# Designed miniproteins, single chains: the designs that were tried, part 34

Each design is a single chain, and the fold is of that chain. pLDDT is the mean over its residues in the fold that is shown.

## One batch from the design tools (miniprotein)

Design m1160
Fold by ESMFold2-Fast:
Structure m1160 (fold): chain A 78 residues (1-78)
Amino acid sequence: SESLTEKAAESGEEIDIEKATEEALTGTPEQILEAYMYAVAKGDEEAAAKMRAALEKAPLSPELQEALARIEEYVRAR
């Protein structure tokens, strides 16, 4: 069984991710979308999912919503 101490040490980035997610939610939707594009292009599914969740909470302009849809089409086409 995994110990709580080992989980905390190996998942130190989880605490950092919590702060990063909070910062992203207060950032511009354009910056969040750019981070999502980068994560998708890199194949980082975990980062992409986090940015996707942040975008769901952020108000997106029609242009940004269209860009997001294009990225999702790209992912499906692979």
Scores: mean pLDDT 63

Design m1161
Fold by ESMFold2-Fast:
Structure m1161 (fold): chain A 73 residues (1-73)
Amino acid sequence: HMSELERLRAEADEIIAGVKDPELQRTLRAQADVLLETLEEIRKTGSKEQYEKALELARRFLDAMRARVAAEA
């Protein structure tokens, strides 16, 4: 089974793969990389509650990315 973090990474990759603008693709990849890196640090060093809150924020960010990419289609 995929972890939550692995699932978020896969979802981010899928969203970014749909982006046709190379500049937007680079920007979203950089943002997603920072987000996932931050989640990994919180998973290792933070509490369960901090990690769960961070996951909720990450899911909202991915939803916003998905909506932006859909608007470009």
Scores: mean pLDDT 80

Design m1162
Fold by ESMFold2-Fast:
Structure m1162 (fold): chain A 67 residues (1-67)
Amino acid sequence: DALAEGRRKVGQKISEVLRRLEEETGAEVRGGSEALVGDVGTFVAEVGGVPVVITGDLSTGEFEVEI
């Protein structure tokens, strides 16, 4: 299913971005909330007190990161 594959890709990208931020900053990732509206998924977390918002299109697997 394209939706299931897109969701997996977005989740994988979110995990990779958060891991990279942890490695680059040495800061701990705290919290984490996710929302799914239609085919658009949004993940919000804090890295060293800085809010990070990741938005991905589950149908295409593309994502955007705001720090």
Scores: mean pLDDT 71

Design m1163
Fold by ESMFold2-Fast:
Structure m1163 (fold): chain A 85 residues (1-85)
Amino acid sequence: MKLKSPGEGLELLKEAIKRGGIEEKEIPELGAGAASIAKYLSEETGAPAEEILERMKKEMVKSGLSEEDAEKIKKEALEILKKEG
């Protein structure tokens, strides 16, 4: 799967948070969005993408997403980054 733009990824994650939940079928798209954001921020800050994804998971939970849903998005994003690296 090719990475989304960071802006597109951010909008997808915002919509999921606003709904307060995700559907299983949305996980690949949301994971690609999270992976794109983490890669962009990793390149800008020098922090590992895995660390950025952990911080993003905490922020998603704080913003109203469940820990289970946020973990699914993080896990998918990590899988995508492993394939793209």
Scores: mean pLDDT 79

Design m1164
Fold by ESMFold2-Fast:
Structure m1164 (fold): chain A 62 residues (1-62)
Amino acid sequence: MDQDDLLEEVRKALEEGLAAGKPEEGLEKAIAIVSKFSPEAAEILKTLSAEELLERLKNLLG
Protein backbone atom coordinates (compact mmCIF):
# COMPACT_ATOMS: atom_id res chain seq x y z
CA MET A 1 0.00 0.00 0.00
CA ASP A 2 1.45 3.35 -1.00
CA GLN A 3 0.85 6.64 0.85
CA ASP A 4 -2.17 7.62 -1.26
CA ASP A 5 -3.83 4.23 -0.65
CA LEU A 6 -3.07 4.62 3.06
CA LEU A 7 -4.74 8.05 3.21
CA GLU A 8 -7.85 6.73 1.40
CA GLU A 9 -8.14 3.77 3.82
CA VAL A 10 -7.77 6.15 6.78
CA ARG A 11 -10.43 8.45 5.33
CA LYS A 12 -12.83 5.52 4.73
CA ALA A 13 -12.40 4.27 8.31
CA LEU A 14 -13.16 7.73 9.71
CA GLU A 15 -16.15 8.37 7.41
CA GLU A 16 -17.64 4.92 8.20
CA GLY A 17 -17.22 5.56 11.93
CA LEU A 18 -18.90 8.96 11.72
CA ALA A 19 -21.72 7.63 9.50
CA ALA A 20 -22.39 4.82 12.00
CA GLY A 21 -22.38 7.29 14.92
CA LYS A 22 -19.16 5.71 16.24
CA PRO A 23 -16.37 8.24 15.53
CA GLU A 24 -14.12 6.63 18.19
CA GLU A 25 -14.27 3.30 16.31
CA GLY A 26 -13.35 5.02 13.06
CA LEU A 27 -10.46 6.85 14.72
CA GLU A 28 -9.13 3.61 16.28
CA LYS A 29 -9.20 1.88 12.87
CA ALA A 30 -7.45 4.87 11.26
CA ILE A 31 -4.73 4.85 13.95
CA ALA A 32 -4.24 1.07 13.53
CA ILE A 33 -3.82 1.45 9.75
CA VAL A 34 -1.35 4.35 10.05
CA SER A 35 0.57 2.61 12.87
CA LYS A 36 1.56 -0.22 10.48
CA PHE A 37 3.33 2.28 8.20
CA SER A 38 4.29 5.19 10.50
CA PRO A 39 4.21 4.88 14.31
CA GLU A 40 5.10 8.59 14.59
CA ALA A 41 2.12 9.67 12.45
CA ALA A 42 -0.15 7.33 14.44
CA GLU A 43 0.91 9.10 17.66
CA ILE A 44 -0.04 12.47 16.14
CA LEU A 45 -3.46 11.07 15.14
CA LYS A 46 -4.09 10.08 18.78
CA THR A 47 -4.04 13.80 19.67
CA LEU A 48 -6.81 14.58 17.15
CA SER A 49 -10.54 13.86 17.14
CA ALA A 50 -12.10 11.88 14.28
CA GLU A 51 -13.73 15.09 13.00
CA GLU A 52 -10.46 17.08 13.08
CA LEU A 53 -8.58 14.31 11.29
CA LEU A 54 -11.26 14.06 8.56
CA GLU A 55 -11.10 17.84 8.04
CA ARG A 56 -7.31 17.73 7.66
CA LEU A 57 -7.50 14.78 5.25
CA LYS A 58 -10.08 16.58 3.10
CA ASN A 59 -7.81 19.64 2.99
CA LEU A 60 -4.86 17.46 1.92
CA LEU A 61 -6.80 15.41 -0.68
CA GLY A 62 -8.69 18.42 -2.08
Scores: mean pLDDT 75

Design m1165
Fold by ESMFold2-Fast:
Structure m1165 (fold): chain A 110 residues (1-110)
Amino acid sequence: SPALQQVLAELDTAIELLKHALELLEKAPDDEIARMRVRFLLAAVSGILWLVKRRLEKEGAPQEIIELAEEAIRLTNEAGKSKDPEEMKELLRKAIELLKKAKELVREAL
C-alpha cells in the first residue's frame, strides 16, 4: 500500500526527531535554548504522528497499531509539558520504543 509506505517514512522521521530531542536533553539538560528546541521538535513529532494515525485509520490498519501511535502522541505531549529533563527523557524513550513496535507491525502489514 502506498499509504503504508508513507506511514513507514513518517514513523522513521518521528523516531529520528525524538532521538535528536533526547540527545539535546542529554548534552544540555539545563539550557533553556536547548529545552525550547526540544519543545519545537516535540510539537513537530506530534503533528507527524497525528498524520500517521489518520493514514492508519483510513487504511483500516489493526487497532493495535493505531493505539501505539495514540500512546506515542500522548507521551510526546506529556514530555513537552514536563519541566524535568529526566522525566522528559524517560517519556521520549518510551515513545521511541512504541513507534519502533508500530513500524514493525506496519512492515508485517505490507
Scores: mean pLDDT 89

Design m1166
Fold by ESMFold2-Fast:
Structure m1166 (fold): chain A 84 residues (1-84)
Amino acid sequence: MKIAIAGGGKDAEKLKEIAEKYGAEFIEGDNVKATEEAGKRGMDLVLLGTTDAEVLKKAGEIGEKYGMMVIPVSSAEEAELALK
């Protein structure tokens, strides 16, 4: 399974470290644009470092377009648990 982590804000640096540790791709930038990029790269799953409902709705539509699962994570710790 190809997994990406996308996100910004206070946890962006920790999310990048977790991605590198578990062999996932880290995609920087706006959550919606990063989700589109993950889909273009053929990712099976993207973990989004956001709980914003409007962002998640748009990201979910992109996930359906590419056959990719979109999962919100509220913290770096939650992202790490998803990859174990």
Scores: mean pLDDT 80

Design m1167
Fold by ESMFold2-Fast:
Structure m1167 (fold): chain A 111 residues (1-111)
Amino acid sequence: PELTAKQQQMIDVILEAYRRIVALIEEEFGADSPRARALIAEVRREFDWLAGKLIEAARRNFSLEKIGAILDEGIERVVRLLREYGVSEATIERIRAVLEEARDQILAIYG
């Protein structure tokens, strides 16, 4: 089935956030670092999960509160991965800011 215009806009926000986070991980560890590549693969899996949850939630017309809860869960899952991989707290704060900006944009698109 075709994505709606709102679903496409939400996916575009997710993809932009992912690109920004990849750049921050590469800045922290180096682009060719095996640690960076492994972490980026894990972050990609979390973003794929989040995208799937948001598409399904939009199809089922979930409340804004439920969408917010899904987004908050996604943020905490990514932050946990960053800590497990030894990302600095300064870089984690920069990535959290990117994720929180994306959350606010998605909520504005959905609501």
Scores: mean pLDDT 88

Design m1168
Fold by ESMFold2-Fast:
Structure m1168 (fold): chain A 90 residues (1-90)
Amino acid sequence: FDAAEVPALRELALAKGYPEEVAEAVGRAVEAIAAGDAEAAREAARRAAELLAKAIGREKHGLSEEEALERTREAIEAIAEEVRAAAEAA
């Protein structure tokens, strides 16, 4: 990843129906990854996961907070991989 991919990842998150605040948190996580700041990336990813867990996990699927958090991490990673694949195809 590089910083130029952050807007595309944010737009992708919004297109998948994630709330604006979640899309912003995902963008921040990718930006930190692109900057090589592993600690900041981890903290931003946790924040995005917590926001997603509150919005969609526990309330809509009956998942525990921990299960919702894990599924949220998987979703963030899937979005990041999709952006990377699109960049390689371009």
Scores: mean pLDDT 60

Design m1169
Fold by ESMFold2-Fast:
Structure m1169 (fold): chain A 103 residues (1-103)
Amino acid sequence: KLDNILRGLENSTPAAKALLERQIAALRKKLEELSKYDTPEDKKKREAVEILLAYYEDPEKGLELMANADPELKETIEEVRDEVLRDALTDAEAEAQRLALLS
């Protein structure tokens, strides 16, 4: 999934770029929240968020970091990505439902 996002980045539509920007914003917010906690799970999620942000900002660097990650960290990266995507889609769905109620 991440490779597909990267490969299509230069040819992305404005809509795809807007969704990517929402995901980046959500990741930065998660990083700020996770930085307040020191549990092993929070530290692992923080590392996953940092790698995913690096991937979006510098794809070559991010791919190298992901390739060198252990299998458990790779799973955490995918979980964080899926959470961020779900949050972005849920916000869009909530706005659509709100608009329908008000119309």
Scores: mean pLDDT 69

Design m1170
Fold by ESMFold2-Fast:
Structure m1170 (fold): chain A 57 residues (1-57)
Amino acid sequence: SPAYLRAVAEQLLAENDLPGGRPPASDATIAQAVADLAGVSQEAALQVVQQVRAERA
């Protein structure tokens, strides 16, 4: 569902952007993980990742 896709993207971005952890992964890498978890294309996941980042900027 769109709500689940967004929730997964928000969670993975929050974990990736934490200070003091491993180097941040690229948006493409996060989008692939979101796609795999939500059962959507990487392209669809990347659009959601980019929208979440734009809203946080």
Scores: mean pLDDT 76

Design m1171
Fold by ESMFold2-Fast:
Structure m1171 (fold): chain A 90 residues (1-90)
Amino acid sequence: SELEELRKKAVEEFRKVLPEDVAEQFERMLAKLVEELKKAKTQEEKEAILHRTMLEMSMLMLTLDKETQAKAAQIVGKYSDEVRKLIAKE
């Protein structure tokens, strides 16, 4: 699945820049996102799922120092853009 490939890439990038416990939380959030996107039937549902997950990840990023926060935000931004491209192709 293209969604699983994107998730694996994002998880690898997070593990390089985040503390282990935070990286594990992001990994769980992305796994849940992929599962929910596979079950969603409408574009509106998929967009809502993505938006909610991005908000949850943004809230978790507020617990990090500003430099790590900036690196994490770049990874989240790239991942969300690629996911939006995939759901738009359906």
Scores: mean pLDDT 85

Design m1172
Fold by ESMFold2-Fast:
Structure m1172 (fold): chain A 58 residues (1-58)
Amino acid sequence: AKQEEWVRKVAAKYPSISEAEKEAIIAQAKVEGMSEKEIEDAVKVVAIAKASRAEDTL
């Protein structure tokens, strides 16, 4: 399945995302059979949550 390759490619645009977070998105994409657009949205949500968490820990 191309979900893993697509998650890795999209996540490369967001350097704040860790390897553990990438693995979680890959696992979800495989279980849910997510499309490329759904994967892009999931990666963006994780990246935004990561950025917000970093600000909240000031």
Scores: mean pLDDT 74

Design m1173
Fold by ESMFold2-Fast:
Parts: structure tokens; sequence; C-alpha cells
Structure m1173 (fold): chain A 90 residues (1-90)
């Protein structure tokens, strides 16, 4: 999937350019890998595409909550951007 690869490549570049904690970097890199390797699922309640495993989603949500970041959307691009911005903030 050309679009999935383009998304993953864009996100990988964002991670590479940032000074992030090892924990945040590892989780962001795991999100990128799952976008490339996991089969896309549709959430039956929201009808939105889901790429991340339940375990990776739980870890992303837990880290965002620990950083005091509110999530207005749970899609992968929104979650990635929220985590990246939160991880940049000291």
Amino acid sequence: DVLRKALADSLRRAVEEEQLSPEARALLEEMIEEILTNEMKIDPETNEPVYLSDETLARVRALLASLGVEATSLNVSSLFNLLLQAARAS
C-alpha cells in the first residue's frame, strides 16, 4: 500500500529529527512498524481505520495520560502527533 508506506516514511522522518526520550522514541517507532505490518481494521463504533494493536494503543494512551495530554481523536495520525508533541515538551 503506497499510502501506508508514505505515511510511515513521513512519521519516521519526524521521529528521526526530534530529540526524544528513549521510551517515547521506541513507542513511536513501534507505531510506525505496526502501520506497515498490521492489517487495517475498521472500528465498528466509529467506522474509522485502526492500524495499531490493542497493546500498542493501550501503551500510547497510558503514556499520553502520564504526560497530562488530552486526546480529542484516537486515530493513528492524531495519536502519533499528540505523542510526538508531548514528548518534545520537557
Scores: mean pLDDT 73

Design m1174
Fold by ESMFold2-Fast:
Formats: structure tokens, sequence, C-alpha cells
Structure m1174 (fold): chain A 60 residues (1-60)
């Protein structure tokens, strides 16, 4: 149903936003440049994945 899809999108947006924020906050506290880059890369990958998944859900 459209309502179920909309609920799933909202849940996914919230979960992705929260996790991305956590990764970026962890990167901000990281002193090792390589580890910081990995954390920021993980945040970017998660954000990109989330956007793609939301688009897929909208097509259902």
Amino acid sequence: SPEEIERRIKQLEEAVTTHVKGLREQAEQETDPKRKELLLGQAEDLEKWGKKRIEELRKE
C-alpha cells in the first residue's frame, strides 16, 4: 500500500541520517587520516545507498 511504502521511506531516511551522522561524528574525533577517510567514505556510501533504496521503494 502507498501508506506502507511512505512509512518504510520515513524509517529508512531516519535510520540512514542517524547512522551517517554517527560516522561523521566518529570521523571528526579520529586523529588517523587513513581511518578518518575510511569513516567518511562509509558515510558517503551509506548516504548514496539510502537515496537509491528510497528511489526503489517509491517505484513500488
Scores: mean pLDDT 86

Design m1175
Fold by ESMFold2-Fast:
Structure m1175 (fold): chain A 97 residues (1-97)
Amino acid sequence: MEKEKKYREEIDRLFDEARAAIEAGDTQGALANVDRLYELAKKAIEDGLLPVASYAAGRLHELAIEARKRGLDDVYEAAQKAIDEVEKLINEAEKKR
């Protein structure tokens, strides 16, 4: 689907930007892109694109690992919180609650 492809391309772009920020030790840049990934995941869920939201959660998980490896604890915590909230929203959407 055209919409799904556009979501995936935007998620990949934000992931690359977040990863570059983490590698540079730019905590604020990394946090901003984690927030943007979370917002895209929520929008994907609202649009019924649960596989796209799961993809975004996977990207957030990779960012959490890299942040932890580099000692960016604030970024790690933000990414973990975003993952937990996305997974909760996916589960609620699947149950139509």
Scores: mean pLDDT 86

Design m1176
Fold by ESMFold2-Fast:
Structure m1176 (fold): chain A 87 residues (1-87)
Amino acid sequence: EEYTPPVRRELTPEEVEELVRELEAAGLSDAEIARRLAEAALVPNPDLSKRTRPLSLEEQHALLEELIEEGRVSERAREVYERALAE
């Protein structure tokens, strides 16, 4: 299966983290940061030149562990990922 992301796509977890850090640097409260994140998710993303970084292996692992800790992804997903890397 192939999925071509639309020009107006949802932010990646990495982009969300970068946006949160930028808003924190601006001195916004947690509530305002949450509102800004929701606004960015709902409106089209016209600025595709926003900070984009290639996901490092360490960042991918950190994201996966965070999702498992949140209970959003099963522990089996982690096992499958580790097995795939071993093959």
Scores: mean pLDDT 50

Design m1177
Fold by ESMFold2-Fast:
Structure m1177 (fold): chain A 81 residues (1-81)
Amino acid sequence: STPSVAELRAELEALIAELRALLPQLSPKDQANAEAMIATVETILARADRMPEAAARRLLGRVLGELRTGLAKLKARIAQE
């Protein structure tokens, strides 16, 4: 089944919370990049509220994929230290 906008939003908010929890373990460069990523995702979430549902789902689904990939890479770096 197709995820709802509410489900995609909840998943993005959960990943942002997880990313925020990792900030103290990141290098200064990765911390700055992670904070910029959080700000970008929060801006996109606000924009999605103004979009038709189908367009919001496409945008949030793409951003979710990108955020999951970025978070996995940051976790892998922490695990190597």
Scores: mean pLDDT 85

Design m1178
Fold by ESMFold2-Fast:
Structure m1178 (fold): chain A 65 residues (1-65)
Amino acid sequence: LKEYAEAVLENSDKASKEELFIAHLLVLGYSEEEAIELASEQLGISKETARKALKRVKELGEKLL
């Protein structure tokens, strides 16, 4: 997970604002559930939208590694 998040942050031009925020939280050591909660609260998005952004971070990170 952290390696995928780091890859996304190194390729920030390929990621959305929501994806970058979640990737940053994961690199800081937050869990997936904590990252979803914090992104939902801080960005004013639904938890469903935050979960989709987290899934996209994993998919994008896998393609970048």
Scores: mean pLDDT 82

Design m1179
Fold by ESMFold2-Fast:
Structure m1179 (fold): chain A 79 residues (1-79)
Amino acid sequence: MDAIIAQADAYHQQVLRIMQDKSLSPKEKREQIEKILRKMEALVREARAAGAPNADLLTLELTLGIIQVALAVESLIEK
């Protein structure tokens, strides 16, 4: 479970780095964040299949929600 939680944190940190990367266009940022969102959805599914405790599943769902908000924010930025 620690490995899955660590992977979720890595995805969260990657999204923050993408949002801060001035070399990427808003379109490229959205495309990369959406790709990470799909990976995070797969990680939540993997954790459920592995029988993760409800507390760990809640942590993963919260991280997924944070990434969804990040994608929505980038979608509102036209520049």
Scores: mean pLDDT 81

Design m1180
Fold by ESMFold2-Fast:
Structure m1180 (fold): chain A 66 residues (1-66)
Amino acid sequence: MKVFYDPKEMSEEEAKEAVQKLQKENKGPGIHLVDNKTIILVEEDDEGRIKVLEEGGYKLLGTVEV
């Protein structure tokens, strides 16, 4: 899955820590709140959602295994 975060809410380091927490909880695609901050997990082939998130100011952190 691709991981998006809001760079206005958190640093890249904080986003990496939040993603590790979501991976331990085996969270699937969707909008997740980690310590009241938004992390969005998207399937790699969901091109429409990826475009909307990029246009909305969300930053791609990377790809994670689920």
Scores: mean pLDDT 79

Design m1181
Fold by ESMFold2-Fast:
Structure m1181 (fold): chain A 100 residues (1-100)
Amino acid sequence: SKKEQEELYEKIDEITERVIELEKQAQAAIAAGDIDKAEAILEEMKKLEEEAKKLLEELKKLTDFSNKEQVKLLVLAQMKYMSMSAGVIVLESGIEKARA
């Protein structure tokens, strides 16, 4: 239903906002030399990424691909997820370099 799709999108949006805030905290931890803290934050971000992936898969199953507005909502959710996933990869690489 439209309401279920909107609720799933809102949950994905909330998770992506939380991950953006965590990424800022992790980068600050790296800058301060607190690699253990950055790794703990990365673990939390990875758990949120997995939760968002499950919500995105549920949203995809509810999507009528003949309905332009529903496809638009799915695409926006997918873009948010991809941006979050890219941030996780970049942070993980940054932590690896900071250990060296």
Scores: mean pLDDT 89

Design m1182
Fold by ESMFold2-Fast:
Structure m1182 (fold): chain A 80 residues (1-80)
Amino acid sequence: AETVASEAAKEVYDILRPYLPADEAAQVATKVANALLKGDEEKALSIVREAGQRAGMPEEDIARAEEVVKKAYEELKKLK
């Protein structure tokens, strides 16, 4: 479970990194991982959308980060 959340956090970090300072991107990625570990997909998606919109990211890149979250949530559900 922690591995899936950690991998998703890394992918979210890589997507955010061009648009956010490294420390802020890491904080957002950590919040996403924590929400996923709690089984809260809606919170994880909301964190990504809010961070992406605040950073002025293209909708295409926000959508890519959302897909990472959705995929990780599906994998975590399969492990239970």
Scores: mean pLDDT 82

Design m1183
Fold by ESMFold2-Fast:
Structure m1183 (fold): chain A 89 residues (1-89)
Amino acid sequence: ALPKTSKEIKYVVTIKNLPSSISKGFVLYAASKEAEVAVIQEEKDAAGKPKGTVYVGFKSKEDAEKAAKAIKEELAKLGYNPEIEIKEL
């Protein structure tokens, strides 16, 4: 889960079932092509291994929707079909 969000973060894009070979940096790259990212976090287990869940926070619904689409398209180019959801905070 994201740590306590700032007042500026209104929407969170959650990417689930992400392979450990895909870094949060790649997710940030994909999102940043279409939208201004406010925050990004990757869930890790007690051993520090990625759990396959990445959270990307946005100030606006438009940026969240554009980023979710861009992330899906960039991951699809690599042969992945992740579960992506948008939540209003």
Scores: mean pLDDT 78

Design m1184
Fold by ESMFold2-Fast:
Structure m1184 (fold): chain A 100 residues (1-100)
Amino acid sequence: SMKDMLRKLGELVDELIEIIREGIEEKLSIEETAERLREKLEEFLEEAQKTLSKEQYELVKAAIEGFKERLEEAIREKLSLEEVLDYFEFQRDIIKDALS
């Protein structure tokens, strides 16, 4: 269902937030943290392709592509990990509101 898909996306975003928080704590570069995030996003898409309908998969894929574009922008613009964290916390809020 769409609700189950959104719940899984919310769980993914929570995992991404944890990775960013660990990157901040460990004082990792944006490039190192972005690579960890990208790997998590790719793993999620592979599982989504196997478990979701074609329509749901295309929606998830679009969201993940948006996340990847934001990470590429963050590297290019030399954004802080705190700015990347703010972005994913905002995405978390959007998903939470959609599940209400």
Scores: mean pLDDT 87

Design m1185
Fold by ESMFold2-Fast:
Structure m1185 (fold): chain A 71 residues (1-71)
Amino acid sequence: GREEALAALERAVQESPDAAARAAAGEAKTHLERGDIEGALADLRSGLRNPSLSAEGRALLEEALKAVEGI
């Protein structure tokens, strides 16, 4: 639900080694807090298109995307 999605986004903001992944997760979290699920999904999908993401940063964004899609 929304609580799990917000937790996954916060985890990506705090734990991702990539500045780009942290930025994407932070923007998505802001959209989700405003009730904009489609905006959050767009931010995460955009972030995941960055080819220079670390494996850890990618995994954190993918987990956050899965959680938001589950709302």
Scores: mean pLDDT 87

Design m1186
Fold by ESMFold2-Fast:
Structure m1186 (fold): chain A 100 residues (1-100)
Amino acid sequence: MKKRKEAIIEEAVKVLSEHFSEEEVEKIKEMVLKALESENPAQELLKLLKENPELSEAEKTLLITIGQVLSAAESNPERSEEEWVEDARNAVLTTLEELS
């Protein structure tokens, strides 16, 4: 599981780096990694969103999208890392298109 979650985050960060500043990407990455330390990453991520009202709607939506992919990966361990990396890429790209 750890390698799969790390691969999902790495692909999401790679896609975000093409559209956002390094500072914004690092901020999103830090929040996602912090949430992953919790026993319930999705709940912790929602808490972090409430505690950081200064986040843009785009940043909040992207964090929710990444959290959903990570949660889905935990629920479906039989799917390959490569399939989850593709899902992460597509989810982030779709969210970015909707925010544009």
Scores: mean pLDDT 76

Design m1187
Fold by ESMFold2-Fast:
Structure m1187 (fold): chain A 81 residues (1-81)
Amino acid sequence: GSEEAVREAARRATEKAGLSDKGADYAHQGAVESARRGMDVDGAEGGATQGLAKGAIEEGKPVDLSAAREHLREMARAAAG
């Protein structure tokens, strides 16, 4: 289902950004929460990006959001599209 697609895209995004599973969980939560609030794909991508950044901050690691962008967009489409 779409939830599985969001989780798999979250895993790929965190892998590309060099983060652990915690980053994936936050990115997934951000995308799904934005979609549940009625936000479009762009809004869901913003939520996913904020979640990934939160994971990076909590892990004390730099994050390459540009490397993860394609997978963050994929999460947004799965959650809100």
Scores: mean pLDDT 76

Design m1188
Fold by ESMFold2-Fast:
Structure m1188 (fold): chain A 95 residues (1-95)
Amino acid sequence: ADQAIRDLQIAIFNLQRAQQLIQQGRVDEAIALIQRAIAHVRRALSYVAHPDAQQALQLLQQAQRLIQQGRVDAAIQLIQQAIALLQQAIAQIRR
């Protein structure tokens, strides 16, 4: 549980930082942070299977594809939804 929570917290931090980089036009750096967040979510899921974390993973993979297509606004919406799902997963795992 504690290892999963730490990985999800690191993922959220990387995603919040990625949003800032996107707003600054630093898209390549933002993609790198999204990839790191995906790796941490996958690692958390290897400790504790959680539906919200699984859904967040799918949204982040879609966001990465949208950024590569230049659909930045759509990608930001998916990143925001993923952050909310990861926050919910942390709250439920702490029960």
Scores: mean pLDDT 88

Design m1189
Fold by ESMFold2-Fast:
Structure m1189 (fold): chain A 95 residues (1-95)
Amino acid sequence: SLDDLIDQTIELLREMSKSSPSEIQKQIPKLLELAQQLWDTGTPQGQQAVSVVSDTLIKITGILQRYPYTDPIGQKKIQDVLLDTAEKLRQIQQS
């Protein structure tokens, strides 16, 4: 269901927020797979969720390119983006 897909996406984002930059890179394909499934629901909520996830992927890849993997500032920025995305997805699920 759409709700189950959003829950799975939120859980992955929370897992990623606790991961190293190299682990986050390995988790991106799973996030893309969930985004495809959200899109395939054909729902306005699924489309909104994909938009939010796409923005997040642009932001985290930008941070990974600008900051060394050992930089705590870059790590904190990625964590904040991922957790903010999880919150936005929960709001979409509740609407």
Scores: mean pLDDT 88

Design m1190
Fold by ESMFold2-Fast:
Structure m1190 (fold): chain A 63 residues (1-63)
Amino acid sequence: MAERLRAAASRGRAELARTRVALIDEMVAAGVPAEEAAREVHITVARIEGDEEAVARLEAARA
């Protein structure tokens, strides 16, 4: 997951957005609840972008 998102982020905003949707769809198809899939992808993107406040907020929400 993180590797695909990092590669997409380096290619631009549109590619990152497309990869986020694809990963969420793949996780939901594998049986992960949509809210959890979206949260995990968002946490990974926030970590890649260095948004420590967003990471802390999203990790608190998963507890």
Scores: mean pLDDT 78

Design m1191
Fold by ESMFold2-Fast:
Structure m1191 (fold): chain A 72 residues (1-72)
Amino acid sequence: MANSRNAIRIAMSQFDTDGDGTITDAEMADFMQNSGSANTSNFFAQFDIDGDGTITDAEMDAVMRSLGFTVP
């Protein structure tokens, strides 16, 4: 059975190619689209409030938690 925690772990590893803890909005949108989520635009606006086009690991963790996912 696929677990949300496992999917998040894989996604985080995939986004963290440079290991700097920063994820671009395009990369996160692609992940959400592949997960069957259609409301990625509003999702990004929620984290990219200052409009700099980047999302930190902490912000991504907060999003996943708000969606009901448990992150270890």
Scores: mean pLDDT 56

Design m1192
Fold by ESMFold2-Fast:
Structure m1192 (fold): chain A 104 residues (1-104)
Amino acid sequence: SAIEHLEEALYHAELAKEAARRGNLEEAIEHARLALRYAQQALDAVLAQPLSPERDEAIKHIQEALLHLQKAIEALERGNAEEAIRHLDEAIEYVKKALAALKA
């Protein structure tokens, strides 16, 4: 389900952030890529749902999370843990907002 995929995205985004904070950029990249994959699966699941304001809010928040996850991965690949952590924080916030919209 969309909620289950967003919860997995949140879990892996948090692990990516922790790995980046420890300077383990390879582990951070692996978790950030998993978060991106789960967030993409959540978007696909939400797009299959009937039209509603909650669906539209969730789509908006998931798209923002995907953008920030992509930027986090790019920062990690450049060795910039500080920039990656900022984007992971943004992605985590948007995933939480998407979850709130879908649980409303």
Scores: mean pLDDT 92

Design m1193
Fold by ESMFold2-Fast:
Structure m1193 (fold): chain A 97 residues (1-97)
Amino acid sequence: MEVLAARQARIDAGMDAAQQARRAALAARIDALAARIAALRARTAPSDTRVRRLLLEAEVHLGVAEIALAMGLLDAAERAIEEAERAIAEAEALLAE
């Protein structure tokens, strides 16, 4: 019984470490995307309604990702991050033209 309890504690610790690493990675991605949105806003003209709409959409998805991450919903957070990345990529493509 004692040997099984010790092995279970080590397995649980390994799983907790992996989950903590995933949370840290998602938090870093959110911070990086927030910085990209800020940089894009700084170079976007107020009259560019298409780019401004995409940046607003990206900000909404980042907000959802932050809430999901705070709730421990890692798959939902990753999905929202991917949606924010798509909106940012479209905004960057429009600014390149």
Scores: mean pLDDT 83

